Designed miniproteins, single chains. Designs and how they scored, part 55

Each design is a single chain, and the fold is of that chain. pLDDT is the mean over its residues in the fold that is shown.

## One batch from the design tools (miniprotein)

Design m1891
Fold by ESMFold2-Fast:
Order: sequence, then structure tokens, then C-alpha cells
Structure m1891 (fold): chain A 80 residues (1-80)
Amino acid sequence: SKEEILKEFEEFAKKVIEELKELAKQRPEMADGLERTIREIEEAVEYMKKLSKAELERIAPLLIKSAEEQVAYLREQVAA
């Protein structure tokens, strides 16, 4: 259902946000940029709530993949 897809995306977003908060603790100099990314993720969740089931089924996997790639990139930057 649309509600199940939204719940899955919201749970994924929550996990990503918590990870970005932990990265900000490790690299305080990146905190402003990471806080901006958190706001963009929260806005994406609100946007997703406005989509039809068909649009949500198409877009949600792409947003998840994009977010996973961005988090992997940020982890690499913190490790360097």
C-alpha cells in the first residue's frame, strides 16, 4: 500500500538522519553541511506524502539509492 511504502521510506530516512548526526559529532567542522542535508531529507519525506502510489513506487527506490550513495560518500570524507 502507499502507507507501507511511506512507512518504509520514513524508517529509512530516520536511520540516515541518525547516522548524519553521528558523523557531525565526529567532524564538528561538517556539522552545518550535515544539518542542511538532514533538512533536505525531512523535506523529501514531506514531498513523498503528496505523491500517488504509482509515483511513490517509482521514486522511493531512486531516492533510497541516492541517499545510500551520499551517506557512503560522507562516511568516506569523515574517514579521510
Scores: mean pLDDT 80

Design m1892
Fold by ESMFold2-Fast:
Structure m1892 (fold): chain A 74 residues (1-74)
Amino acid sequence: SPGERLRQAIEEGFKAIELLEKKGDKETAKAALEHFKGLRPLFEAELSKVPPEEQPELREMIEEVEERLEELAK
């Protein structure tokens, strides 16, 4: 499906957040944030494959994962 890799990466990001909230530390959260930010070129490529009407929601989910990882990394 179009954007399947993007949707999977977002899901894995939310799962990483859940695990970090249970028993993570700031260093692990920083590493997860760095990894997620490194995926940004892949996210832009995958976003171009999804219908334009779905892109805002996916972009908002990407930003939410990044923001929540930034909070855990503080």
Scores: mean pLDDT 84

Design m1893
Fold by ESMFold2-Fast:
Structure m1893 (fold): chain A 84 residues (1-84)
Amino acid sequence: SKYVEELRKLLRRLADRLRTVHRTPATVTESDDSITLTLTRTTRGEPVSVSWTVRVEDAEKGVLGLYRGEVGSEELARKKVEEL
């Protein structure tokens, strides 16, 4: 749907900003029913991950949430890095 494509675009943009601006490894993965943004950090040789998952059926809510925080915004990227 339109919202699933928009959610994919917004999450990929956020992942790109996390990688380029915040130097935090970030990936977007998809399953049949969800899209997940995963951030990883290595602390003392141990990988630590934080994930944000949006169900395809909730894509409209996911898109709205991202727009309220501004697409690729510094605030959203920083908040996700702080969760690590």
Scores: mean pLDDT 72

Design m1894
Fold by ESMFold2-Fast:
Structure m1894 (fold): chain A 80 residues (1-80)
Amino acid sequence: SVLEKAQEIWLEAVEKMNEIYEEYLNNPEMSIEEFRKKLEEVVEETVKKLEEAGVPQEVIDAVKKHFEEWIERQEKKAES
């Protein structure tokens, strides 16, 4: 189903974001700007995959908003 496919894509995005977060913690040369860019790239890839899977635009917009809010929270924590 479309919902099952959307869930799979969501879980893959979460795994990639966790991998980027671990990379940021273990790489002192990675700037916060680079960290943010990598997370934004995952969001863009996830949106593309959801579009290719035929997920409704309203659902894609909601997913994008949740990821954008999550990135803002992580950025604020990294600054603190």
Scores: mean pLDDT 80

Design m1895
Fold by ESMFold2-Fast:
Structure m1895 (fold): chain A 71 residues (1-71)
Amino acid sequence: AAPEATEAEEEEFARREAELFERLREALERYHALLAEEGVSVPVTAEQRALAAEIRALEAELLARYRAWKA
């Protein structure tokens, strides 16, 4: 059976999720700024590709957390 979360465990989960969303927001803002600076819509520099990979990793972690919560 899926474990019932306590209020404290739900608060911890929400705080961790908020940290991931904040990191994703910062990475997206930086990524868009670098694309705009170069006048491009796709990553072409190593720094842009690294940020794109970080964004994908954060999205995958958030999706995995969502699936675990739903299960």
Scores: mean pLDDT 75

Design m1896
Fold by ESMFold2-Fast:
Structure m1896 (fold): chain A 89 residues (1-89)
Amino acid sequence: GLLPEEVVREILRLADEAIELARRGDFEGAQEQVRRAADLLREAILRTDSLPVSRQVGLILQAIGIEIDSETDPLAAAERLRALVEELA
């Protein structure tokens, strides 16, 4: 996998928690978990020496976009984050 296994597991845990919180109507809790997961993802991408800079930038912009989208739809944002991280696993 592209990202370390421990990082993938933590981001997926946060994304799954965000999905559960959003489904319960806890908008603020869901948004906070998406922010934490997106921050971890960005840090992991920046530390991934095997990625070309253009791909690192593209992935970071996707992570930022997911965090921005969490301001209006944290459920959809968390689901997109989960799918992105599964592709990088």
Scores: mean pLDDT 86

Design m1897
Fold by ESMFold2-Fast:
Structure m1897 (fold): chain A 88 residues (1-88)
Amino acid sequence: AAVDALVAGARDMIAELEKALRESKTPEARAKAQWLADGLINTARHIARLDRDAAVEVAREGMEVAEKAGNTELSDKLRQTAEEIEAA
């Protein structure tokens, strides 16, 4: 199903985000983390049109990896995305 493919893509983005956050010593790694977080937000919003619960789940998974890495800016962004989807 389209939702399953989008969720799989979101989880691949979360794995790459976790890697980029671990490697965040360079401007390039930080830019990649920001780009991946923005991609995850857009993917979660797209999933939300088909399955709100799945969208909230992937946004919260992204939030957790950002929180664990100590990146409060990206974790807050992903938390707000999850809350906005859940409230819709």
Scores: mean pLDDT 85

Design m1898
Fold by ESMFold2-Fast:
Structure m1898 (fold): chain A 55 residues (1-55)
Amino acid sequence: ASEEKINLAKKGATIYAYSINKKDVELAKKKGIAKIESIGSITTEAQELAKKEGI
């Protein structure tokens, strides 16, 4: 679900997802996503990586 949203998003987009893991954040950075927001759960590793990458 999260991976699909990220793959379909345009560069500079904000992604809202129920569950976010580290791979989702890595993919978002690769796709040039500006921000990723969890509306459910986010792993500690994903949260730390998102903060480090500024997304």
Scores: mean pLDDT 75

Design m1899
Fold by ESMFold2-Fast:
Structure m1899 (fold): chain A 79 residues (1-79)
Amino acid sequence: SIEEKLEELKKLVKEMKEAVENKDYEKFFEIGEKMEEIIREIGEQSRKEKNQKSIEELRKITEEVQKIAKEAVKKKAEE
């Protein structure tokens, strides 16, 4: 379900933050690939169901991921 995919996505966001804090950029990239697939699936399903709440939640998660990615770039540049 969309709800299960959103929860998996939130779990991956936490793992992505931990990877950045540990400077594990290989793991960060792997998590990013998994998240991209889940985001695509949620987007397609949410459009079919016209589920506005899921679309809004996906948008918020995507913004959070972009912030994490910017932090990863900053930390990588400091090495």
Scores: mean pLDDT 80

Design m1900
Fold by ESMFold2-Fast:
Structure m1900 (fold): chain A 63 residues (1-63)
Amino acid sequence: SREIESLLEDVRRNFSPEDVELAERFLRNNPNPSHPSVRELRQLIADGRYDEARELIRTLTSL
């Protein structure tokens, strides 16, 4: 979706290649922009809370 694509662009701009790979993996398996974790990730990035967003990405891919 457009919303997931926009989120991926923000991730690629602000995060390390390793964290980008983890985020892309999560979003490929959960391509629903209404998913609570996707909305939380988007909000953290929009607020410039990149450390919290990075921790969320790592948590989501460790489950």
Scores: mean pLDDT 78

Design m1901
Fold by ESMFold2-Fast:
Structure m1901 (fold): chain A 100 residues (1-100)
Amino acid sequence: SPIDKLFELLKKIVDLAQEHLSPEARREILELAQKVYDKLLELRDAISKGAPKEEIQKLAEEVMKLLNEIRDLARKYGAPEEILKLIDEAISLVKELLEQ
């Protein structure tokens, strides 16, 4: 499912950030990644319970905002293209959820 792929992409982003980024960059990106993880858990729960489309859309928009913040920080800290591509893939998957 798109939500399961989002969890997998987030893990890959975190793993690469730990490998390639400075301690300062890692701390900020991992803090935002934890917020994305928590919000994805809320989004998964809402979808599984058949929550109203408006609630699912709001949660997906919050995930999108956090992913854009991670992208901006990754760019600021000069993250490798591989990390930026994974973030862009995650953003694209959230957009697909919003268009359903």
Scores: mean pLDDT 88

Design m1902
Fold by ESMFold2-Fast:
Structure m1902 (fold): chain A 104 residues (1-104)
Amino acid sequence: GEKLKKYLEKTPKEEVIERFKEMADYAEQLAKEARDLGLEEPAKNFEKASEYFRKAQEAVEKGDIETAAENYAKGLEYLSKGYQLLGKTDMAKAAQKVAEIAKK
């Protein structure tokens, strides 16, 4: 989305890479915690979220802002699905809303 693309264009590359890395690490932590509790479906969604955030990071490193924005939005969609499966509806809605903004 245009708003996320403008953010990626205006923000220093190293700061964007750091933020996407933090998001990926956080999603990996959520996946591990869900897996430790035997919650396989939430864990799979959080794992996919982490994978997409890593792809967004790689795209930023290559200067591919469009691919970075698309992968970040997909990461947020999977993060939202994971939260929904955990019954964390407010967190799921927040992640989905940010994903929708990222696509615009």
Scores: mean pLDDT 83

Design m1903
Fold by ESMFold2-Fast:
Structure m1903 (fold): chain A 81 residues (1-81)
Amino acid sequence: SEEEEQMANIIYSNMESEKYKELAEKLAKLLVEKGNDKDKYKFLELIKNHPNTKLTKEELIEIAKEVFPDLEKELEELGKE
């Protein structure tokens, strides 16, 4: 969906490495399918305003778990890729 593509692009643009494009796409899909709108916007605000210029995979997954605690298991699996 267009929402998934926009979210994936925002996530990917804040990552330290181009190799995480697929991770960003998978995370965006999970959050669009399972996350509510309020928490999705909170997540995007947190990654945009993060003090690091670029996020590691571990930092991204940690922020996602904080915002979406109900998705912890799915986020752990994404973090292993």
Scores: mean pLDDT 81

Design m1904
Fold by ESMFold2-Fast:
Order: structure tokens, then sequence, then C-alpha cells
Structure m1904 (fold): chain A 89 residues (1-89)
């Protein structure tokens, strides 16, 4: 899937310490997640939390992991090695 491709590319960029590429891939990842959230709202889900409960477990876990990872990277709470480990899981 596109999300799995971005996840693998981001893990490699983080391992290579390529900050510019890692940031571009994080932005691409967020862009892929945003339309999914909008599509779920269009389908009549009242909240993101309600929509998450009805998504396949794999998709839900990926969305939650990426939201947490992106927020923690922006806050400087994780380094590149820790972020790469989270993306491999």
Amino acid sequence: SRLEELKRALARALEDEDDAEARALLEAFVAEIEPLAEELRAQGYRSVEEALDRLPEHVRELLLLQRELYQRLLAGEVDAAEAAALLRA
C-alpha cells in the first residue's frame, strides 16, 4: 500500500540521518492520512474516534502510530533512531 511504501521510505531516511528527506516523507504521510479522515466524515461518521473504531485494526494502528510519531518528532521528544524503530514495528 502507499502508506506502507511511505513508512519504509521514512524508516530508511531516518536511518540515513537525511533530515530533509525524512521531513518531506512525514509531510507526504500526513497528506495520505488527511483524505482518509475526510472520506470517513463524508460517510457520516460523527467523530474521528468513532471512525477509528470501525477501521480495520491495521489501518487504525498505522494512523495512531503516525499521529504520535509526527507530534513527538516536531516536539523533539524522539530522535531518528527511535522514530525508525517505531516505523519498523
Scores: mean pLDDT 61

Design m1905
Fold by ESMFold2-Fast:
Structure m1905 (fold): chain A 98 residues (1-98)
Amino acid sequence: SEREKVLEFLELLRRYVEGLLELSKKPEGTKVSEEQRREGAELVERLQELYETSEAVRKELEELEELLRELSKDHDLPTVLEKLLEWIEKRIEELREE
């Protein structure tokens, strides 16, 4: 179902954003391991596949992009990523309760 695709998309996006948040807390120039790069690439590939095959996923991403633009005006990157994670987690909970 489209709802299952949106849930998969949000769960994968949550994992990706969590990785970015952890990286944002490290000193500039911190090297990402080859395993972390591979895992990130696999997450992005699946996120792209879900985006290409689901209209519901594309609509969710559009709402997320609007939120990201607003948050980016007044907040640093770690704060933006933390607020984005809070939104993703809340959205997953809402969809599971429907």
Scores: mean pLDDT 80

Design m1906
Fold by ESMFold2-Fast:
Structure m1906 (fold): chain A 75 residues (1-75)
Amino acid sequence: MEKLIKEMENAKTVEELLKVLQKILASVPSDNKQTILQLIGLMLRVIGMELDGVPAEEIREKAVEEVKEILEKHV
């Protein structure tokens, strides 16, 4: 997990960020439906922020914080 979080911190584009989020999602056990749904929700919010013109750096920082919070509660 620490390696994936570092990959998120190094993402230069929203596309790269979403690819890392997909890897994190794939690492979550399939029976942990709440965590899976929260990660999918975060991916949708990331796309929404990009469409609203939020800078990729701000999107990345927010996504890293939310991933840490999601994983802290369930993993």
Scores: mean pLDDT 80

Design m1907
Fold by ESMFold2-Fast:
Structure m1907 (fold): chain A 97 residues (1-97)
Amino acid sequence: SDKIYKEAQKKLKQYQQAVDNGDAGKVLQLSNEITELILELIKKGAYDKAIELAEQLIKISRDGIAKNKDNEEVVLASSSAEMGGHQMINLAKKLKS
């Protein structure tokens, strides 16, 4: 799970850059890849790490929406990523209990 966590952190940094650059295609690609890595951590019982990464994804996505209000594709992709982050947190919390 440490390798998956480090890869997700690297992709979150790339996701932040894609959001800051207004690259909707990269935002969508990286958010999907990050969500898959979070799901792999959940499957391995690494719930706290999964929640931490999902919270970071939500924060970057919210900041990205605020910065890119005139870019509908980035807003849509970032909103989808925020939704995915919340779903991962809910899943991890349900399985942890």
Scores: mean pLDDT 89

Design m1908
Fold by ESMFold2-Fast:
Structure m1908 (fold): chain A 80 residues (1-80)
Amino acid sequence: MSAVEARVAIAEARRLVAEAEAALPGLSPDQQRRVRELIAETRRLIAELERAVAAGDFERASRLVERLQELMRELQALLA
């Protein structure tokens, strides 16, 4: 894992969060609740990933990117 790879994942996650927030008014109440939960978790993982990268902990950063990618896939599926 490189700092560049981690920053790309963060940028992609931030874009998806913005898209999800924009889509919220058009979703059902159940979808809105789940999407908000995923947005909150994604924001937490972004903050943790930024801290791991700043600390040079690329082993932890790699695990956080994998978890972030899993959340992004779930969020994309709900927006489809």
Scores: mean pLDDT 86

Design m1909
Fold by ESMFold2-Fast:
Structure m1909 (fold): chain A 101 residues (1-101)
Amino acid sequence: PRPPWLETIPEVDPDVLAALSPEQRAAVDRLIARLKERGFSDKAIEVAKTFATLMAAAKERGDEAAVDSILDAFRTALRELGYSDEEIDEVVAEMRAALDA
């Protein structure tokens, strides 16, 4: 099921998701493993996985406007889940670092 706030993000074509590089896929998997170790909820993990995948796809396409939009929506989603701005900033920084490697 899609969360209602996900409708504000451009829908990523399934072919784009399938076209993620092995490095981008590995980066998403590593990020999710680290968030699980930090004790993030299952809902927050699913949200982070969705947004990390969308951001990785946008970076593969060179779509910086989509990256910025995805990160803004991700920050909003984590605030809705009750995370602090400090925790959100750490997760966003970790996501940027993981996907830029």
Scores: mean pLDDT 72

Design m1910
Fold by ESMFold2-Fast:
Structure m1910 (fold): chain A 82 residues (1-82)
Amino acid sequence: SEQALEKFNLGVKLFQENNHDEALNNFREALKLDPSLAEEVKEQGNLARKQGNFDLAVELYKEVLKIKPNDAETLNELALVL
């Protein structure tokens, strides 16, 4: 979980630096280490969507849905950006 939080925090920093590919990779690794971070990763997807970064938002929502396939909120948000 500590290693997962480090990956998540690095993903947030990279996202703020507009390094979207490395941000996605770090969020993906964080979820592999700790699936309970799905809600926090979803929030980053929502932020990406609000900023117009639809490609990143789609990829983050897909990663969340691998952990929570029936999450209605994530399914609705993904449908809106596809």
Scores: mean pLDDT 88

Design m1911
Fold by ESMFold2-Fast:
Structure m1911 (fold): chain A 60 residues (1-60)
Amino acid sequence: DIANLQAASQNTINFARQASISQVQSILDIVSDYAQTQSGQQRDIVNATVDQIQAILDQM
């Protein structure tokens, strides 16, 4: 369900904004691995999530 994936993505991003550098790195690794298991629109959503988490990490 795309809506559930989008909600999970937003929750992950919100958590990353409040997390430590080591926690954000761990989340980035997990979400990046998950992206590789997805296809089509689901992969695009997860990849966008990876990009946002990477941007958060780059600002830390």
Scores: mean pLDDT 83

Design m1912
Fold by ESMFold2-Fast:
Structure m1912 (fold): chain A 65 residues (1-65)
Amino acid sequence: SAAMEAGLARLRELAEQFPEITVVRAEGDTFTLRVRAMTLETIGAIIRAIGIGIETGGSLKVELE
């Protein structure tokens, strides 16, 4: 959907600001973030990603490498 595509674009823009976020993808109604390290900065990014998910109506999945 257009909302999921817009949400994915926002998540990719967020990931460019956080080197610990290595993968951002969307499959169906679910966004996936892959994270190499759980730092305070990365936790802040995940909280922002949750906000994007809520606004989009999608689910967020976080994977630790």
Scores: mean pLDDT 80

Design m1913
Fold by ESMFold2-Fast:
Structure m1913 (fold): chain A 81 residues (1-81)
Amino acid sequence: SFDEALERIMAQASPEIAAKLREAWELYKKNKDKLSKEQQEQAEELLEHMALAAYLASQTGRDMSSTLDAQMEKLKEIIES
């Protein structure tokens, strides 16, 4: 499932990257019931992109913090719209 994939990726990521992904996921879950179907789909797409960035960071050792921060700002915009 999507939730299982996120937990697996967070387990493999650095504490900092895992914390950023978890913050985004918790923000989505907290606001999900207030979002339209279209907003939910957009938010889940962003979470998938964040999960991919976290996964790539865990596999390559590259700092992906700026990518995650940019995706987090987009997620906030979807939720606040």
Scores: mean pLDDT 82

Design m1914
Fold by ESMFold2-Fast:
Structure m1914 (fold): chain A 65 residues (1-65)
Amino acid sequence: MVDYAALAEKAREATGEERITPEDIKEIAERLLNNEKITAKEVAEKLGISVEAAQKVLALVMEAL
């Protein structure tokens, strides 16, 4: 069981990017669970954040799965 709301809160605190929503985290998590390839660059482009922030988001989601 993944708490996407709590994970989104963690991602916002880690990156300073308030626009990160639970829906964004859920989409990333679902793609990883479906064994889809997802890169920090793709996450950065999709969320409109830096690659460095996207790397932190992706790491947090991967650790929660």
Scores: mean pLDDT 81

Design m1915
Fold by ESMFold2-Fast:
Order: C-alpha cells, then sequence, then structure tokens
Structure m1915 (fold): chain A 91 residues (1-91)
C-alpha cells in the first residue's frame, strides 16, 4: 500500500538523517526526498503536508510527527498505530 511504501521511505530517510538528528540539527527535506514522498501520496492530505514541509527547515522528528498526525486525522492510522510507526522510524 502507499502507506507501507511511505513508511519504508521514511525509514530510509531516518537512516540518512540519523547523524544530523543525533546532534539536534535541523534540515530541510531535499527536492529528491519531496519527490519520492509525493509518489506515495495519492491522498491529497499527504500532498498538502509535503508542500508545507518543502518550504521550511524541520528536524526529522518534527516531519515524522507531522506525518503521523496527518495519517490519524485522515483515518489511515489509529493514534496507537501512529505512535508505533514513530517509535519504529525514530528508534
Amino acid sequence: SNQEKLMELMRELVERSRPLKTVGEERALTQEEIAELSKYSDDPAVSVLIEILEGTLESFDAMVESIAKLMVKNGKMTEEEAQEMKNEILA
């Protein structure tokens, strides 16, 4: 599913961003990362989230938190499933 592909992509982004996250650095999503996320966003709400993140410097934790909240809001995940996803991705 698009959700499963998005979670896998987010895990790859964690792996790539792990050193920056460890030192508390903010980073913007790259244009390539935005394009990859957009491939899995058949949901208009996910597309809006990507657009919001595109123009800002965000910590990776803040990005994951925002995606999790959006998934719950759109009924794609329960709050418990979103928390589990965050724990898996941010571990």
Scores: mean pLDDT 58

Design m1916
Fold by ESMFold2-Fast:
Structure m1916 (fold): chain A 77 residues (1-77)
Amino acid sequence: SEEQLRQFLEQTRETVAYLKEQAEKLGEKREEVLALADEILRLAERAYREGVDDETLGEVLREIQEKAAKILEILEQ
């Protein structure tokens, strides 16, 4: 639904903002985390703009989860 996609986009924006704030504390890996966070945001914004179906949203969520996992790995070092 449009409401579900809107909530997903809003939650993703909040998460990305938080990750970017955490990235500012990093030295050598700051740019990599910022780039991954921007990719996550672009994926969410595109899914919302295109009004994707549940199957496509599932694929987008998997890609976002992969990028988020990489960010978390960097932040845990």
Scores: mean pLDDT 83

Design m1917
Fold by ESMFold2-Fast:
Structure m1917 (fold): chain A 93 residues (1-93)
Amino acid sequence: KKEEAEKLIQKAVEAERQGNYKEAADLFTKAAELLPDTPEAVRAYLLAGSAYYKAGDRQKAAEMFEKAADVAERLGLTPLAETARRYAEWARS
């Protein structure tokens, strides 16, 4: 799982470097789904949200930031969860 997620993250970073933000966001989302309830999943969802926002998909950006917040909250990372929820509100604006 972790090695597969790491490969997806590498592909997502390369897609983002090339300006392929939607592809990057989809790859970060898949990576997060392979790493349920981990700090790495929080990071991957935050990166997916950022990439969806850059792609112009504000609704999916907000959904990814909310998923990051939910995972962070379950992990007891309260300040990070609050930050992710603020990003979701910003993305919807």
Scores: mean pLDDT 88

Design m1918
Fold by ESMFold2-Fast:
Structure m1918 (fold): chain A 69 residues (1-69)
Amino acid sequence: MVELRVEFEPSAADAVDRELTRLYLEGVITAVEKLSDTVLRVTTASEEDAEIAKERLLKVPGVTSVERI
């Protein structure tokens, strides 16, 4: 499993939640943990899914960083 740390602006919370829901339904992500109001830990099953999740989340307006942890 590969974990990503996702940081975003507070105004982007709803857009981030919608994209995470889509990624979960597509099987790209397996879990999401709230670390703070603007920071999430996202779990993926593979390196390939992690790259897909990172690329898609970075395209969401107000996402400031997506880093592997």
Scores: mean pLDDT 87

Design m1919
Fold by ESMFold2-Fast:
Structure m1919 (fold): chain A 95 residues (1-95)
Amino acid sequence: DEAKKLYLEVEVLAGVLRIIGGVFHTLADIYERQGNLEMAARLRALSDEAVATANRLEKEAKEAYENKDIEKLKELKEEAERELERFTRELREVE
């Protein structure tokens, strides 16, 4: 079932985005303890954005899967892959 495969792929990508969000949150706490409030604020914003993106992708993927909307699931997968690349790049800039 192509719709189920795409749905599961979007769920996996959203899960990875949520993990990256958690990493940004942990890094924000570290920078805050070191007195780097500017970097801490930036990392908290990235954490919030990654988690919000993961939650939205999961919600929209579930709706698309229930409707068997393969084209929407493909769009969501492509968006999830682009967002993962963006947040991975942002994380690399910190490390």
Scores: mean pLDDT 91

Design m1920
Fold by ESMFold2-Fast:
Structure m1920 (fold): chain A 75 residues (1-75)
Amino acid sequence: MAKELGEEVAKMLEEGKSEEEIAEYISKKAGIPLSTARRLVSAVLQARDEQGLDAEGMGKMVAVAEIARREGRPL
């Protein structure tokens, strides 16, 4: 679920997992193409740089993107 996905991504970011590992996890868990998951991870990392998001904030961003995708909205 979106909350669970965001929580796991936040944990992976705190553990220092690579962008590729996080993208692969999102792709597998959300059932989206790896290319889409990579774009999402890049957007989250850009938001970290621009807005100073911590791991929890980045995880919430992933959860929101998954909810939007499920509702038929573009990422």
Scores: mean pLDDT 72

Design m1921
Fold by ESMFold2-Fast:
Structure m1921 (fold): chain A 98 residues (1-98)
Amino acid sequence: SAEELLAAGLSPRSVAASFLAAAQILMVAAEVDPSRAEEDLRAALENAVTAGELYKSLGDEEGVKAAIETLRRLAEKAEELGLPEIAEEARRAAEELE
């Protein structure tokens, strides 16, 4: 979807910010409806990783840091909701962005 957003005329930084915002919204959705938590947190993980990689390619150190913080918070949320595999994947993704 990053390619689709770029084709729509969004700046690369705005595309990265949109993916990060989507990750944060999906994390809140997982809290509101725990029955969909695995689906929503997996989608949040994919969006946060995409945002982090886009920020990294742009040399946006603040954006990379925001993506890492989002992934760390996602890992904590996944642990709280009993989804340890997602928590481990999120921690690994955060380490790979450093």
Scores: mean pLDDT 87

Design m1922
Fold by ESMFold2-Fast:
Structure m1922 (fold): chain A 71 residues (1-71)
Amino acid sequence: SALEERGRRVAEENRRFIRETGELPVPQLSEEVAEVTREIGEKLRAIGDQVDENLARKKAGEEPLKGDAKA
């Protein structure tokens, strides 16, 4: 709900700005894009860390963690 409420508020502000000026609120769009990009970057970094850990284990002669227990 908080994310939806924030989105609605930003959308209303943007619509009001467009209605009054006829221009796009580019700075606000850039800020939202930057925030989403940061979130994606953090998730990709976490995936990279997992890959690096698995590669380090393989290099040390240790078996990678088995995700499936079916023998």
Scores: mean pLDDT 65

Design m1923
Fold by ESMFold2-Fast:
Structure m1923 (fold): chain A 78 residues (1-78)
Amino acid sequence: KAADIAKILNEKLDVPFAQAKAVAEALVNGVAAGKDEGSALGEVIPADLNDAQVGKVGTALVKARKEGKKLLDILKNF
């Protein structure tokens, strides 16, 4: 759920809550619309996150793909 993912991004990856909410909503809504998680993230990352935060989210996405899991499942376990 977007609210749960926003909380994890804010508390565990140090993303400010407004940006965390935007990223979480883009992920949840994009995946629901049939977009790949990477494509959904690419629409918000350059506007809402700094380079360090982009790196943290990108690392989580790479880990999810290597483990055969969805990004949302990796973020829930932080």
Scores: mean pLDDT 68

Design m1924
Fold by ESMFold2-Fast:
Structure m1924 (fold): chain A 112 residues (1-112)
Amino acid sequence: IRQKVEEAIKELNELMSELGKIMREARRQLGNTPETLETESLMSRAAAEIKRLKELARQYPSEENLQLLQEINAIIEEGIERMKGASPEEVLGILREMSQKILEKIAAYVKK
């Protein structure tokens, strides 16, 4: 289980790095707008919760924590695919939707 958790975290780190690049590129194209600031804020909140989840999963490697990491990886992978060929404005919308989904999934899990 511990090895699978580390593999999932490694994948998640790569996906998070790709999201950061996508957001930076969208901000470069659109500039400093309310929409870019709102999206960055939401992504920052999601990244903080993801960091806590990674720490939790390493400390308590379990099938439940592994499944949650894999579900988050799937949400991010789907979002990245949807952003391929999207306009910068569409990218911001997808990033907000994806970040909200991640926040909701982690919140629902923690309330167990």
Scores: mean pLDDT 84

Design m1925
Fold by ESMFold2-Fast:
Structure m1925 (fold): chain A 106 residues (1-106)
Amino acid sequence: SEKEELIKKLRELAEFLKSLKGSEDEILTRNKAAELLLKIAELLEKGDKEGLEELRKQVKYLSEHAENEQESKLYALIAEIIDLILEERYEEALEKLEELKKVALK
C-alpha cells in the first residue's frame, strides 16, 4: 500500500540522514529532522491522527522559530508532509520527502 511504502521511506530517509558526515551544525540539523521523520512513521503506523496533528503544530512552531534558514525550510517541509498524511495524500507526501532529502543535503 502507499501508506506502507511511505512508512518505509520515512524510516529509510531518517537512517540515511543520520549516516551522513558533515559539520557539527549539519549533523545536529539532520538528526533533528531524522527524529521527526521517525516520529511521523510511528504515529502513521499506529493511525494516531491526534498525535500527527499535535506533532504538526510543534513542527510549525519550530519552523517559525528556527535559528537558521535551512532548519526553517526543513521543518516547513516536514509540516507539509504531516498535512498531506492527514489528508491521506500519501503519493504527494512521498514527493515532499524527496524534496526534503535534497534540502537536507545542502
Scores: mean pLDDT 87

